# Designed miniproteins, single chains, continued (3): the designs that were tried, part 74

Each design is a single chain, and the fold is of that chain. pLDDT is the mean over its residues in the fold that is shown.

## One batch from the design tools (miniprotein)

Design m10557
Fold by ESMFold2-Fast:
Structure m10557 (fold): chain A 56 residues (1-56)
Amino acid sequence: SPSQRQARKIIRDNVPKSQWQGIMDRAKSIIRGFGMPDSHLPTVVRFLISVEERYG
């Protein structure tokens, strides 16, 4: 989907390759767990990256 493609690009541009799958899996889990639309996937990814950068 366009949202999934955008989320993958955000991850590739901002984090080491070793973290790509982990961030995507966490973001997808959040989307599914809270019944959020797929269009929120890029926003959730940006949030998770911000948390990692500030608190990781």
Scores: mean pLDDT 83

Design m10558
Fold by ESMFold2-Fast:
Structure m10558 (fold): chain A 111 residues (1-111)
Amino acid sequence: SEEIEKLLEKYKKENSEEKVAETLTFYIKILSPDTVLPPGSEYLFGIDVEEVEDEKEYNAKVKGGVAKKLVETLKEDPTSVEYIPIEIEKKDVEKLIKELKELLEYWLSNI
């Protein structure tokens, strides 16, 4: 959506290139369909998920909650966006914005 793209572009404008690249890369990794999040990951992100027995359903609910919380945080208080700093290679921030936008749209539309 245009709204998600504008939020990510605003975050890019208001923060250093390094912080933006690290933050976007972190969330792209977490929201990737191929990433398996272990039980208890919801506590790391401060989200509530209903108890489910299926690993795929659990991962979908956690990733949906992370996507929703990230979008809400970007709207209300961008300074409160949390991430674990990771060592990254120099990446194109425009490409990272596009990739994260697609993942956020995917999780928000399917959950």
Scores: mean pLDDT 79

Design m10559
Fold by ESMFold2-Fast:
Structure m10559 (fold): chain A 72 residues (1-72)
Amino acid sequence: MNPTEEELREAVDFYKEQAEKAIEQGDLRTAQLQIDNLLHIATYAQSLGYDEVAKYAREVVDELSEKLKEAK
């Protein structure tokens, strides 16, 4: 069965938190993997017609990508 909009939104929140923790710890590889997971969720949500979740996931990716560029 397809996941619900709520389940995909919770997945976005989960991977966002994991990416933020990885950036704070200097684990840039893990941070990038979580950003990649969010990109896959955005594409999957869009394919299911969950436009709001897809938009949210894209916004989170943009925010995290900026933070990752500034990380040392």
Scores: mean pLDDT 85

Design m10560
Fold by ESMFold2-Fast:
Structure m10560 (fold): chain A 95 residues (1-95)
Amino acid sequence: MEELKKKIENAKTKDELFKIVEEAYQRYIELLRKKMEEALKAGNVTEAFVYFAELVDAEIELERIKKDVEQGKLTMEELKNIAYEILERIEELEK
């Protein structure tokens, strides 16, 4: 977590920020997959479905962000905000 925050603070280009956003989303997706597997092993199928839905939504969000960056629709500040938001979601899941 701390290492990603420092990367966001030190990023000087949109390309650097997008790479950090992509890394953060991949970490979030991996964590959701782990939570889904843990829920399935515990026999909590409904909780597993919730994590699966969140995982699918995260994949769709990342793909949309990629397109918006490619089309020049996002500023550096917007990318920083997206990066901080996804790090917050990761922190909440790690509780």
Scores: mean pLDDT 85

Design m10561
Fold by ESMFold2-Fast:
Structure m10561 (fold): chain A 98 residues (1-98)
Amino acid sequence: SKKDMAKAMLRALVSRLPGLSLEEAAAALANLVRHLLETLGLSEDEVLEIVREVVATLSPEQRALLRAALRAAVADPSLSERLKSLFEKMLAVVESLE
């Protein structure tokens, strides 16, 4: 399913985070979220549902890396307001599972 593909893609990105700079991680997150919204046709609510389900399965270390990457993405002045708003909501999901 599209949701299973999205979960697999997010988990694959999280697995790559230790090897990426914060700038590279932020760019990879933005590219992934654009793909989920534009190519897979998922809604913002469906993306947030996927984030909740994936983040619940992550280690504390993986959650910390994802949180740092999301904060870097939100701080990027080139990112659209729509994506910034979605990343802020994703960050809130990650922080709620501490």
Scores: mean pLDDT 85

Design m10562
Fold by ESMFold2-Fast:
Structure m10562 (fold): chain A 61 residues (1-61)
Amino acid sequence: MRTPEQAAKAGEGAAKAAEALGTPEADRASRLGRQGYELGKQGNAEEAWRLAKEAADLLGL
């Protein structure tokens, strides 16, 4: 996940997985994934990737 587009997709995937779980940890992961998606769309690959990774880590992905 080194390009902004890849980071955005990772954040989106984590957010969708989190939204399906419906737990408090998943709600937090969903927010982080959505923020990563938005930053990735803005071209901030470093922050987008970091947030996507945090969301995935919260979900055990």
Scores: mean pLDDT 75

Design m10563
Fold by ESMFold2-Fast:
Structure m10563 (fold): chain A 84 residues (1-84)
Amino acid sequence: MSPEEIEEEGKRLAEEARELAEELRELEKTVNKENVLRYVGLKLRLIGLGYQAKLLLEKGEKLGVPAEGAREAIRIAEENGLKV
């Protein structure tokens, strides 16, 4: 990946993390037997995204790229109580 590709992918991961975090916050207010599977699914997706962001950050560091989007995605996942 080029430095530009790493930054663009990081931005994409950050945007996806924000969307998942917002949906999780909304569902947390009304978690019940009908929506608990959706809630669990979103948490798993955010965990997976956090791991993808960590891998992207490692790749960026090897190329001297700040990978700010990847760092943001990791922060969002951690802020939502998920260990990534």
Scores: mean pLDDT 79

Design m10564
Fold by ESMFold2-Fast:
Structure m10564 (fold): chain A 64 residues (1-64)
Amino acid sequence: MRRIGVTTSSEAKLKSQQLLEEGMDELLVTPDSWEETEEVLRNLAGLDRTEFTVTRVLEEKPKL
């Protein structure tokens, strides 16, 4: 399973489309962008029963 990280809600939508094209994987999303990600995930789940996970980051990306 491949994981794609996103920082913003807009990026979450774009990455979700890539997941659909390549075949559902995991999407990493910050809590702030979670709302838009849920909308995209709902649409993706409606299309196919492919299982993938969305992991929220407890904190915004660490500066490391």
Scores: mean pLDDT 52

Design m10565
Fold by ESMFold2-Fast:
Structure m10565 (fold): chain A 73 residues (1-73)
Amino acid sequence: MDPLVERFLEDVEAYVKKHPNASKEEFLKTVRTIAQSYAPEVQAKVEAALEELEKQPNLSNEEMLERLKEMLS
């Protein structure tokens, strides 16, 4: 895995652990904000993954994190 993508996923995991009750909308907004601190190529991969997550209703924050890991692997 790209080391920058790995670090990004670690930042997202830390957020999920601190905010387990955050809404899907807050999760997506926060993850986009985290991605803005990374290179444009990482941001593009993250945005594509988030667009797929937005299409899927009823995902928990932990389930969204696991889907991000799968899509960015």
Scores: mean pLDDT 80

Design m10566
Fold by ESMFold2-Fast:
Structure m10566 (fold): chain A 100 residues (1-100)
Amino acid sequence: LSEEQKKLLEEIKELVEEIIELLREARSKTTDPAVAARLDAVIERLERFLEGKESLEELEEALKEAVHLMLQLQDQLPDITARILELARRTGKLLRELEA
């Protein structure tokens, strides 16, 4: 990886850490065990990426899943949903730059 690609990867990791914190907040506010289990699964996949155990492609799939799940929770958690959507959009842009 070039120095520019390393910097992009570091920025991606920072955004993923913020997304994990927001997903954990969403998890703390849900009483539905099925929704809780889905949030826990997405959080674990994102944490595995930060540990270097998941590929960039696996990160993209985990982010899509997080977005789809949060859109289902939008009426209950509109602020958290909006923040996760913006962070996922920014992460996707950096991923495209890294792949170029």
Scores: mean pLDDT 86

Design m10567
Fold by ESMFold2-Fast:
Structure m10567 (fold): chain A 91 residues (1-91)
Amino acid sequence: SEVDKLIEEMQTLIKEARELAKKAKELGNDELYRRLQFIIDRLEALIDQMKKAKEAGDEEKVNGLLEQARVEISDARTEIKKAKEEIEKLK
């Protein structure tokens, strides 16, 4: 289903963000660590909401969350790309 596909994409992004957050913390970049943690928390909350809406059979709620998920996935991809570039510069 589209819900399951977007949940899988968000879980992949959470995994990448956690790896980058660990590297940011090791490099002493607390600001980057907090930005990545914010993304992780947002995506985890959205996954939980999507699972609950799907189980409840709330089609209208599911459709709204699917649109929100696409926006937040796009934003997360952009921020993860920026984080990778910042970490590469710090070496």
Scores: mean pLDDT 87

Design m10568
Fold by ESMFold2-Fast:
Structure m10568 (fold): chain A 100 residues (1-100)
Amino acid sequence: SAAHEAALRILEALRASPVAYIVEEPVPPVDTELLAALPNPVSLAEVEEKLRRGEISAEEALELLRQAADDLLRYNPEGSPLHREARAFLEELERLEAEA
């Protein structure tokens, strides 16, 4: 569908963005306890694979990415590097959705 193709284009553009690493590796490897505490841990690659296989809708794919970024905002202090980068990721996602 057009929505599915648009979501795949958004994911490709996000992966090319400098902020993509926060979803590919949303928690630093040294913070394994925080990673285990995250309620909805997903990677950009996992979301893309599920979308390509038709296991999730375009809307569900974008919602999963928003939830992952929101989790980073909740579990990292305001003003920290990861909190700032999670904000930048959400802004980039919103920009790409507006262009789709």
Scores: mean pLDDT 70

Design m10569
Fold by ESMFold2-Fast:
Structure m10569 (fold): chain A 72 residues (1-72)
Amino acid sequence: MFLTLPELTPEQVERVIEETRRAIAENPDPAVQAAARASLEAAELLKKNPEKAEEVEEQMREKVRAAQLEKK
């Protein structure tokens, strides 16, 4: 609860989902599609099951931060 509430708007969340779906549709590479689908599934779980999505949200937050930090 403490310091775990980001100020992310619903529009920003939907934008990320839309861009991920577009990447899946536009990329012919199965490996790229698999990675994008994993991210999409995590975002969808965040919306469907709040109780279970809480853990998924934390995991995604950590993965996003790790990716942003390293950004190879």
Scores: mean pLDDT 60

Design m10570
Fold by ESMFold2-Fast:
Structure m10570 (fold): chain A 65 residues (1-65)
Amino acid sequence: MEYVSLGVRLPPGWTAAQVTAALRARGLTGAYVGYQEGDEAAIAVPASQLERARAELRALGAEIL
């Protein structure tokens, strides 16, 4: 499965792990944390679900970098 790494600014008070758990709960079961530095993270998502992942991240209050 091809993956894309998305740079995001995390919602206030959220960790990258919490954001990826929320994505998985929303059907993006392949999503995982690449890294987190402060309020910025790289979240890997299936390439086939990229546009949905962007929409779900924005719905959670994350900013896509």
Scores: mean pLDDT 82

Design m10571
Fold by ESMFold2-Fast:
Structure m10571 (fold): chain A 85 residues (1-85)
Amino acid sequence: SDERLEELMRELQEISGRLWQLIEEARAAKDHAALELGARAYSELSTLNVQAMRAYKAKDVKKLEEIVRQMRELLARLEAELAAL
């Protein structure tokens, strides 16, 4: 449904915003390991955002749900890896 697509896009925007904050923090840290983690996360986030736009335009709810899940996994991984530094 259109309501489900809008809900998923809202969730995706929230997760993407948090990922962006962590990437910015990692870049500002001036730590080589943090910079490497941030660069990797940025690349993955960019790919997921392109895929999400395509899924949204296609009205592919299942694909968009999968992308939201992958973006949440990326966020959790980045948070854990940065916390371990």
Scores: mean pLDDT 87

Design m10572
Fold by ESMFold2-Fast:
Structure m10572 (fold): chain A 57 residues (1-57)
Amino acid sequence: MKEVEKLLLDATAQAQKLVQDAYKKSGIDGAKKAGEQGQKLMDATEAEARALEEKAA
């Protein structure tokens, strides 16, 4: 389903941008914290993607 794919791709891009921006601002320590935030975003997006797949099934 295109909606699920777009949701996951958008979340992945957002997570990567968070890490990259944090690295430029605060170096490795900032990147690690942003990585944790990105992981939470990915986990939430995966849950939403599963709900959309179940709804489309």
Scores: mean pLDDT 79

Design m10573
Fold by ESMFold2-Fast:
Structure m10573 (fold): chain A 112 residues (1-112)
Amino acid sequence: MLEEIKKLLEEALSKTTNPAVRLGLEASLALLDGDELTAEIYEGMVRIILGVYRAIGEENPDAEASLLLVEAVRAILEGDYEKAKEYLEKALSLTTDPVLKELLEKLLELLK
């Protein structure tokens, strides 16, 4: 299961060009490898992107979806699959990136 999640995240990272999505995928992969410090660095970079967008009155739904993906992976690692599904469903409703959409749909199917 975790190996399957890792493979799906690596595939998405190879296909997406969205900077916020790439950072969220890197954070998620770091969490799966037990590298919490690297995960927090990448997650922090996504939060900086959101902070900048908020300061100029703009939205970045792909950055918000990417943070929700990271929270979903954290929930999976904690064994809270119900909470993970909630985060993934919310991320799927926000994202406009087709690669992240496909990843989120595949993760939701895996957690059924």
Scores: mean pLDDT 88

Design m10574
Fold by ESMFold2-Fast:
Structure m10574 (fold): chain A 68 residues (1-68)
Amino acid sequence: LKEKEEKLRKKAQNHLIDYAVDEVARELGLTDEQRERVREKLKDIASKKFLTYEQARELAREIARELL
């Protein structure tokens, strides 16, 4: 039962990460390839610690800058 709650929280975080990446990609005019690279890197970071929406958005922008 407790394990199911942890899985739900992880799914919610992944959804938050996807939304943050999509918004940053739209704002910066990223290509589909750049958007996927940002998403992959951000999800790797999120697998090691929980990110708030603001933290995810800031990190996505930083990663995007390195790709541009």
Scores: mean pLDDT 77

Design m10575
Fold by ESMFold2-Fast:
Structure m10575 (fold): chain A 52 residues (1-52)
Amino acid sequence: SLDAEMEELIAAVEATNIRNGHPVSPALEAKLREHYPRAYARVQEAEARYRA
């Protein structure tokens, strides 16, 4: 579905940004947790993996 595709795209983009040292905003993180829990989980995993 489009929602699943958007969730995958959001997760991939934010994970790449985190890997490059660009943090996700708290507001975006809150929205992901509420509306895109799979993307939120992947963002949290990326933050844990790439946070210095």
Scores: mean pLDDT 78

Design m10576
Fold by ESMFold2-Fast:
Structure m10576 (fold): chain A 70 residues (1-70)
Amino acid sequence: ASEKGTKLLQEAVKHLREAQRALAQGDLATARDHIAKAKGYARELSSLGFDGVAQQVLDQVRFLEEQLAA
Protein backbone atom coordinates (compact mmCIF):
# COMPACT_ATOMS: atom_id res chain seq x y z
CA ALA A 1 0.00 0.00 0.00
CA SER A 2 1.15 3.58 -0.63
CA GLU A 3 2.08 5.74 2.38
CA LYS A 4 -0.96 7.94 1.59
CA GLY A 5 -3.29 4.92 1.63
CA THR A 6 -1.90 3.76 4.99
CA LYS A 7 -2.35 7.24 6.49
CA LEU A 8 -5.95 7.52 5.21
CA LEU A 9 -6.78 4.09 6.70
CA GLN A 10 -5.24 5.08 10.06
CA GLU A 11 -7.31 8.31 10.09
CA ALA A 12 -10.51 6.38 9.22
CA VAL A 13 -9.87 3.85 12.03
CA LYS A 14 -9.13 6.69 14.49
CA HIS A 15 -12.48 8.35 13.70
CA LEU A 16 -14.34 5.01 13.97
CA ARG A 17 -12.78 4.52 17.43
CA GLU A 18 -13.80 8.04 18.52
CA ALA A 19 -17.35 7.43 17.20
CA GLN A 20 -17.61 4.21 19.28
CA ARG A 21 -16.33 6.11 22.35
CA ALA A 22 -18.87 8.91 21.82
CA LEU A 23 -21.72 6.37 21.41
CA ALA A 24 -20.69 4.66 24.67
CA GLN A 25 -20.95 8.07 26.41
CA GLY A 26 -24.34 8.93 24.81
CA ASP A 27 -22.80 11.80 22.78
CA LEU A 28 -24.75 11.21 19.56
CA ALA A 29 -23.70 14.51 17.92
CA THR A 30 -19.97 13.77 18.35
CA ALA A 31 -20.53 10.17 17.16
CA ARG A 32 -22.26 11.42 13.97
CA ASP A 33 -19.41 13.87 13.27
CA HIS A 34 -16.74 11.15 13.56
CA ILE A 35 -18.82 8.74 11.42
CA ALA A 36 -19.03 11.44 8.70
CA LYS A 37 -15.22 11.91 8.82
CA ALA A 38 -14.61 8.15 8.56
CA LYS A 39 -16.91 8.07 5.48
CA GLY A 40 -14.82 10.88 3.95
CA TYR A 41 -11.60 8.91 4.41
CA ALA A 42 -13.27 5.78 2.96
CA ARG A 43 -14.20 7.78 -0.18
CA GLU A 44 -10.58 8.96 -0.53
CA LEU A 45 -9.32 5.37 -0.12
CA SER A 46 -11.72 4.22 -2.86
CA SER A 47 -10.58 7.07 -5.16
CA LEU A 48 -6.99 5.74 -4.78
CA GLY A 49 -8.08 2.19 -5.73
CA PHE A 50 -8.22 0.74 -2.19
CA ASP A 51 -11.84 -0.37 -2.64
CA GLY A 52 -11.63 -3.45 -0.35
CA VAL A 53 -10.21 -1.43 2.55
CA ALA A 54 -12.71 1.39 1.89
CA GLN A 55 -15.58 -1.14 2.00
CA GLN A 56 -14.37 -2.50 5.37
CA VAL A 57 -14.45 1.07 6.77
CA LEU A 58 -17.96 1.59 5.33
CA ASP A 59 -19.14 -1.71 6.86
CA GLN A 60 -18.05 -0.42 10.30
CA VAL A 61 -19.76 2.93 9.56
CA ARG A 62 -23.01 1.09 8.73
CA PHE A 63 -22.80 -0.87 12.02
CA LEU A 64 -22.35 2.38 14.01
CA GLU A 65 -25.19 4.12 12.09
CA GLU A 66 -27.49 1.20 13.02
CA GLN A 67 -26.49 1.72 16.69
CA LEU A 68 -27.47 5.42 16.36
CA ALA A 69 -30.90 4.44 14.91
CA ALA A 70 -31.71 2.07 17.81
Scores: mean pLDDT 85

Design m10577
Fold by ESMFold2-Fast:
Structure m10577 (fold): chain A 62 residues (1-62)
Amino acid sequence: SLEEKIEELKKQLIEAGFDEEALDRMVEVNSPEEVFAYLSTLLEGLESAKKALAERRAKELG
């Protein structure tokens, strides 16, 4: 469900260093669709940057 996807994204963003209370507040005051779109975009950008760096290192060493 959309709520399950939002919880999954929230957990990954908390692991990335985002404040859990700020994310919880966002979920409470915005529509699920708005929250999902924002959190998805934010996580994708962060993880893309991390993966690009890690993949470049792995490819150069392996």
Scores: mean pLDDT 76

Design m10578
Fold by ESMFold2-Fast:
Structure m10578 (fold): chain A 97 residues (1-97)
Amino acid sequence: SMMEEWKARAIALIDETTARLIAAYPEHAALLEEMRARMIEAVERAKSLREAAIEIAKIVTETAAQLPADVAAALMSEMSRLLERIGDAAAALEAAA
């Protein structure tokens, strides 16, 4: 289904983004892996892109609060880009249907 395809794409983008963040900040790998797991669960439970985006934003904000200011800023920047990429992927899937 289109919803399953969108969720699979969102999970792949989350995996890609968190892997890059862990590579950049290996000292925070445990916290970033926890964030990744929470975001994937949020996408799987979401009934819409909007619900997923809201939960991802909440998870990211809670994670950023536990990080040094420079790392938190990098996380917020990467996650803003992640949400844009998820939105673009959803729009492309709808256009192809």
Scores: mean pLDDT 83

Design m10579
Fold by ESMFold2-Fast:
Structure m10579 (fold): chain A 114 residues (1-114)
Amino acid sequence: METPLEKRMRELAKKLSPEAQKIADEIIDLLRYLREHADTLSKEEFVELLEKIFENARKLAELMGLDSPEARRVLEEMEQILRDAKEGKISKDDALARVEQALARLFALMREKV
């Protein structure tokens, strides 16, 4: 079942260009998969999916012209989450919660551009 955050992100995605919408939808689908399968994924599989979310988030930010100091801080936080997860410094649940917060912030910044 989609979370309230995932629903808000998907509604915003519908207002984006076709190229941006495809990337946004991929991020939302990856986030939902990570959330629904976090307990069954290996550490390596979880990290690989996080990396894919972050690559898509960077592409979406670039496409949307998100170059503010706040947008840069969100992307830096996402890179830190990935590093902490790779090094085993945070749990999958902590990584997922931090990713959801970072994505919520990124999509809020995009809403200001639509």
Scores: mean pLDDT 84

Design m10580
Fold by ESMFold2-Fast:
Structure m10580 (fold): chain A 63 residues (1-63)
Amino acid sequence: SSMEQARREKALKAMAGKLDEETIQKVLTALNKQKKEHPDDERLNRALEQTEANLNELLAAKG
């Protein structure tokens, strides 16, 4: 369902108002590390990739 994704995106955008670019970059680095540490967890990796995409969109919005 797209409804849960839209709700998460709204919450993430609200959070981005309080996060600087450096903090978002650190989170992106941590997500990539988690993907490497858990390569067999397809569900986790899918969630991490979605979170990474959302954070990259927030960085683009910040300029």
Scores: mean pLDDT 75

Design m10581
Fold by ESMFold2-Fast:
Structure m10581 (fold): chain A 61 residues (1-61)
Amino acid sequence: SPSLEELKAYLREVLPETLADAMLAETERALAQHPERAGEILANALAMAESLAASRKAFAA
């Protein structure tokens, strides 16, 4: 699973600032509430970010 730092770097690279900030805030909130699920939360956030980035790239084609 990615670290929170790796997720932050990826989100800032591939998503608009507003979406990256919103996803980071929600991920950090989820991690605070369910630290035992950190790996799952980070993996789900990364998968969602990859899906959004791919969708946005497709709109440019």
Scores: mean pLDDT 79

Design m10582
Fold by ESMFold2-Fast:
Structure m10582 (fold): chain A 85 residues (1-85)
Amino acid sequence: MEKREAFVRAVLLGAEGALAAAEGDAEKAKELLREAGRLFEETTGVRISDEEIEEAVEEALKNPEEVRELAEEVREKAEAELEKL
């Protein structure tokens, strides 16, 4: 996988994880965000900790409408970028 494709897929998985959290599925959200974090580390060298993932999921559960709107926009953009690759 090219680094650009891997990065866009990481962003897409992150958005899907945020959407799962906004829908109340914390376990699915954590799984998707961990997968996104692995791809993000592979492409950028920046590690996202399990603590940061847990905090992000908890924040999304507290603000589901705002997170859902933002995650839907990010997912749409990431899907469009994948189609260009």
Scores: mean pLDDT 80

Design m10583
Fold by ESMFold2-Fast:
Structure m10583 (fold): chain A 113 residues (1-113)
Amino acid sequence: SVKDLIDEVIKEAEELLANLDTLSFQEFLERIRKLYEKILDAVDEMIKNKDFSDENIERLKKAFDLLLEIVDKGIEKYKDNPEMKAQLESIKEFLKSYRDEILNKLEELRKKM
């Protein structure tokens, strides 16, 4: 279900937040990428099943908020490395834009139901 997909993303994001200091930069980027791909899968399933409930939209918002918090903690961790910091700031900008685009698209699709 959509709920199970989003709940798994939230769980993995919370685990990443708890263990962020134990990861290399490359491992950290790979974990962010995997979470992002799982969010894409959840959004695709929402669209396919027309599952735009308030509960699932709020869960999706929580998943994005956790992913952005992970990136912000990464920016702070790598603040003294300009290249790593710039890469994470680019990822943050992309994720913020994508979140806004997807949430607007889902609300538009919901209004057409």
Scores: mean pLDDT 87

Design m10584
Fold by ESMFold2-Fast:
Structure m10584 (fold): chain A 64 residues (1-64)
Amino acid sequence: PKKKWTGEEVLEKLKTFAEVSGLDLEEHFESLAVLGFDFPRELLDPSKPLLENAELIAEYLNSL
């Protein structure tokens, strides 16, 4: 079933993935977003907070 994503849900999934992978979320955010959600790196904005980038990922996932 298609799941509607929120930025908070995306961020929690990324936190869990980082913990399981032994990676720091902030340092490896781009790699975790690509590996976890197949999200294009070029659409992430490193100047924005993690939650705002997670909201961009949620919008992308909800557009599929």
Scores: mean pLDDT 75

Design m10585
Fold by ESMFold2-Fast:
Structure m10585 (fold): chain A 68 residues (1-68)
Amino acid sequence: MSLEERILRLAKELVDLVNRGEVTQEEADALSTLLQRAIDAYQQGKLDEAEKFLDEVERRLAEIRRRA
C-alpha cells in the first residue's frame, strides 16, 4: 500500500467512526491533526515523517475500535 492509499484509507476510517458516534470530538480533532501532519509531510517529500504520523493514526484508531 502506498502512503497516498494509506492516507485515504485512514481518513475514510476516521470519517466512518465519527459518523457512527464511536469517537469523541477531542479524539476526532487529534486524529484529524495527525492526518493533516501526515499529508503535509507527504507533500513535502518527507516520507519517513509521513509514515510515522500514519502509524500513530492507525494505532489510535485500533485502540478506539477495541473500546467500541
Scores: mean pLDDT 83

Design m10586
Fold by ESMFold2-Fast:
Structure m10586 (fold): chain A 100 residues (1-100)
Amino acid sequence: MEREERIERLRKLREEMSEEAKELLERLVKAFSKTVANSTSDIEENIKILEENLKKEGVPEEFIKELIEILKKASKLKSEEEAKEVEEEFFELLEKILKA
């Protein structure tokens, strides 16, 4: 997926967001911000820190599990085909979260 297509897809998701989805997005942003503030050079450790911060911010456990699985796949990518599959899984998860 080209960068412009990704931006347009994210823009459409933002326009369709419910108030509940906006609150969930704010919780996700807070969890990511806390993870960045406590980040290390180890990708696997940063994924664990993110999972803990997502739980502390009250993000639903089902979404945390799916997001962490996608990020673990992303950290181990060996081909462009695997990268495209992980990118699609990530967008499908975002659409599921933001349309909830």
Scores: mean pLDDT 73

Design m10587
Fold by ESMFold2-Fast:
Structure m10587 (fold): chain A 107 residues (1-107)
Amino acid sequence: SMTQEVIEKVKKLMEEAKELIRKAGESTDEEAVKLAQEAVKLVTEASKLAVDSPNSKEVLEVLRKGVDEITRVADEAAKKKSPRTGVELEAAAGLMRISAASAEIAS
């Protein structure tokens, strides 16, 4: 088995999570929190796939790049929201970074 199927699935999950965080910046404060929670679930799923994959190094690089991109989008979204909701979006980005770091340790 090759890592390509896992890489494509992780890329898809990360892109979907990124779009949810982008939409959070354009949504109401209440909806932004819900979208951020869904994004965290997708990144958690991607992290589990990375741990279980053959040749996890390549998959972990895709995961790391995706989390870095989502973090940048979260920073921009947070600036558009109330201070309270902005902190919640930054906390969601922090959880995503922890998920990726945990996958690297577990691999």
Scores: mean pLDDT 85

Design m10588
Fold by ESMFold2-Fast:
Structure m10588 (fold): chain A 91 residues (1-91)
Amino acid sequence: MPKAPLEVVLLVHAIALGAEALVAERLAARSTDPALAAELRALARELDELAEELRRAAELPEEEAERVRREAERRAEELAARYEALLAQIK
């Protein structure tokens, strides 16, 4: 099967990260713990920033775009682990 162009892969990942940011923001709004809410909002901002970085990378030459994609994938894994740790604190 033909593979999606790199720019499409980057944009799909950006959409997924943006959706995760929205969920984190909604959880923060529902939290009665102000410290937990602040951590969730900080995570949402970092997810949105990473999504924007991927959108910008979609406009770069293929070699540079691929480098940004690999770095962003590692950062997304770190943010996902942080998100899971915060979810475990929800009472």
Scores: mean pLDDT 82

Design m10589
Fold by ESMFold2-Fast:
Structure m10589 (fold): chain A 76 residues (1-76)
Amino acid sequence: SAMEEKKKELYNKLVKILSQEMGVSEEDAREIIYRVLEARKEDKYTPEVLIETAIQILRNMGLTDEEIQKKLEELG
């Protein structure tokens, strides 16, 4: 659905931001998100859970919600 496509696009943008902030590839950024979810014993990797986890990693790196929003807007 269009909503699922928008969620995937948001997740892809968050992966790009993580990649840039950490100085790693997008593939490595996705792997980091998956490792965090595995450590939390998450059984279901929904787009919502992936998005929330990526945002939490960015916050733990010291980015504010305002900085995350600005970076998302800059990616379109």
Scores: mean pLDDT 85

Design m10590
Fold by ESMFold2-Fast:
Structure m10590 (fold): chain A 76 residues (1-76)
Amino acid sequence: EIEKIVEEMKKFLKEEGEEELVELVEELYKKKDYEFLKKLHEKLKEIEKLSGGDRLFALIDLRLEAKKRLKELEEK
């Protein structure tokens, strides 16, 4: 289940040129933060409905959120 979610997210992010977000998703998966990965997946489904600057800003915000989450997990 989670493996499929991770692969779907990585595919979309690679198509968008979001290489850093791909790496963040992979690191979060290694940390087994499955609840946060499910949250990211739901947010990405909504972001797919956006276009232009709205999509760009939403992806930037998502990247910052994922970076913050990974840092919090590393500090445990």
Scores: mean pLDDT 82

Design m10591
Fold by ESMFold2-Fast:
Structure m10591 (fold): chain A 92 residues (1-92)
Amino acid sequence: MARELAERLRELAARLRAALAAGAPAEELARLVAEGVEAARRAGELLPEASEEERRELLEALAEVEAAVQEFVATADEATLEAVHAALRAAA
């Protein structure tokens, strides 16, 4: 589970960066951010039971997602940010 989740987190970070660089629609960017947030939440739930190796892998993957989201927030226009906020509100 932990390794699979770390792989998923890295995949989501890479996809978000690629989508942003390609000028993907706000809806697609919002979906990727929402998926990243949900995956990060699941990673946090696994951390207390994880081995030292699994914890390191999860934290490294979480850092990649965090960096990708920060890059997105720094570069996204207002409409894109509003779409992401709407998607996150729906997920909460």
Scores: mean pLDDT 78

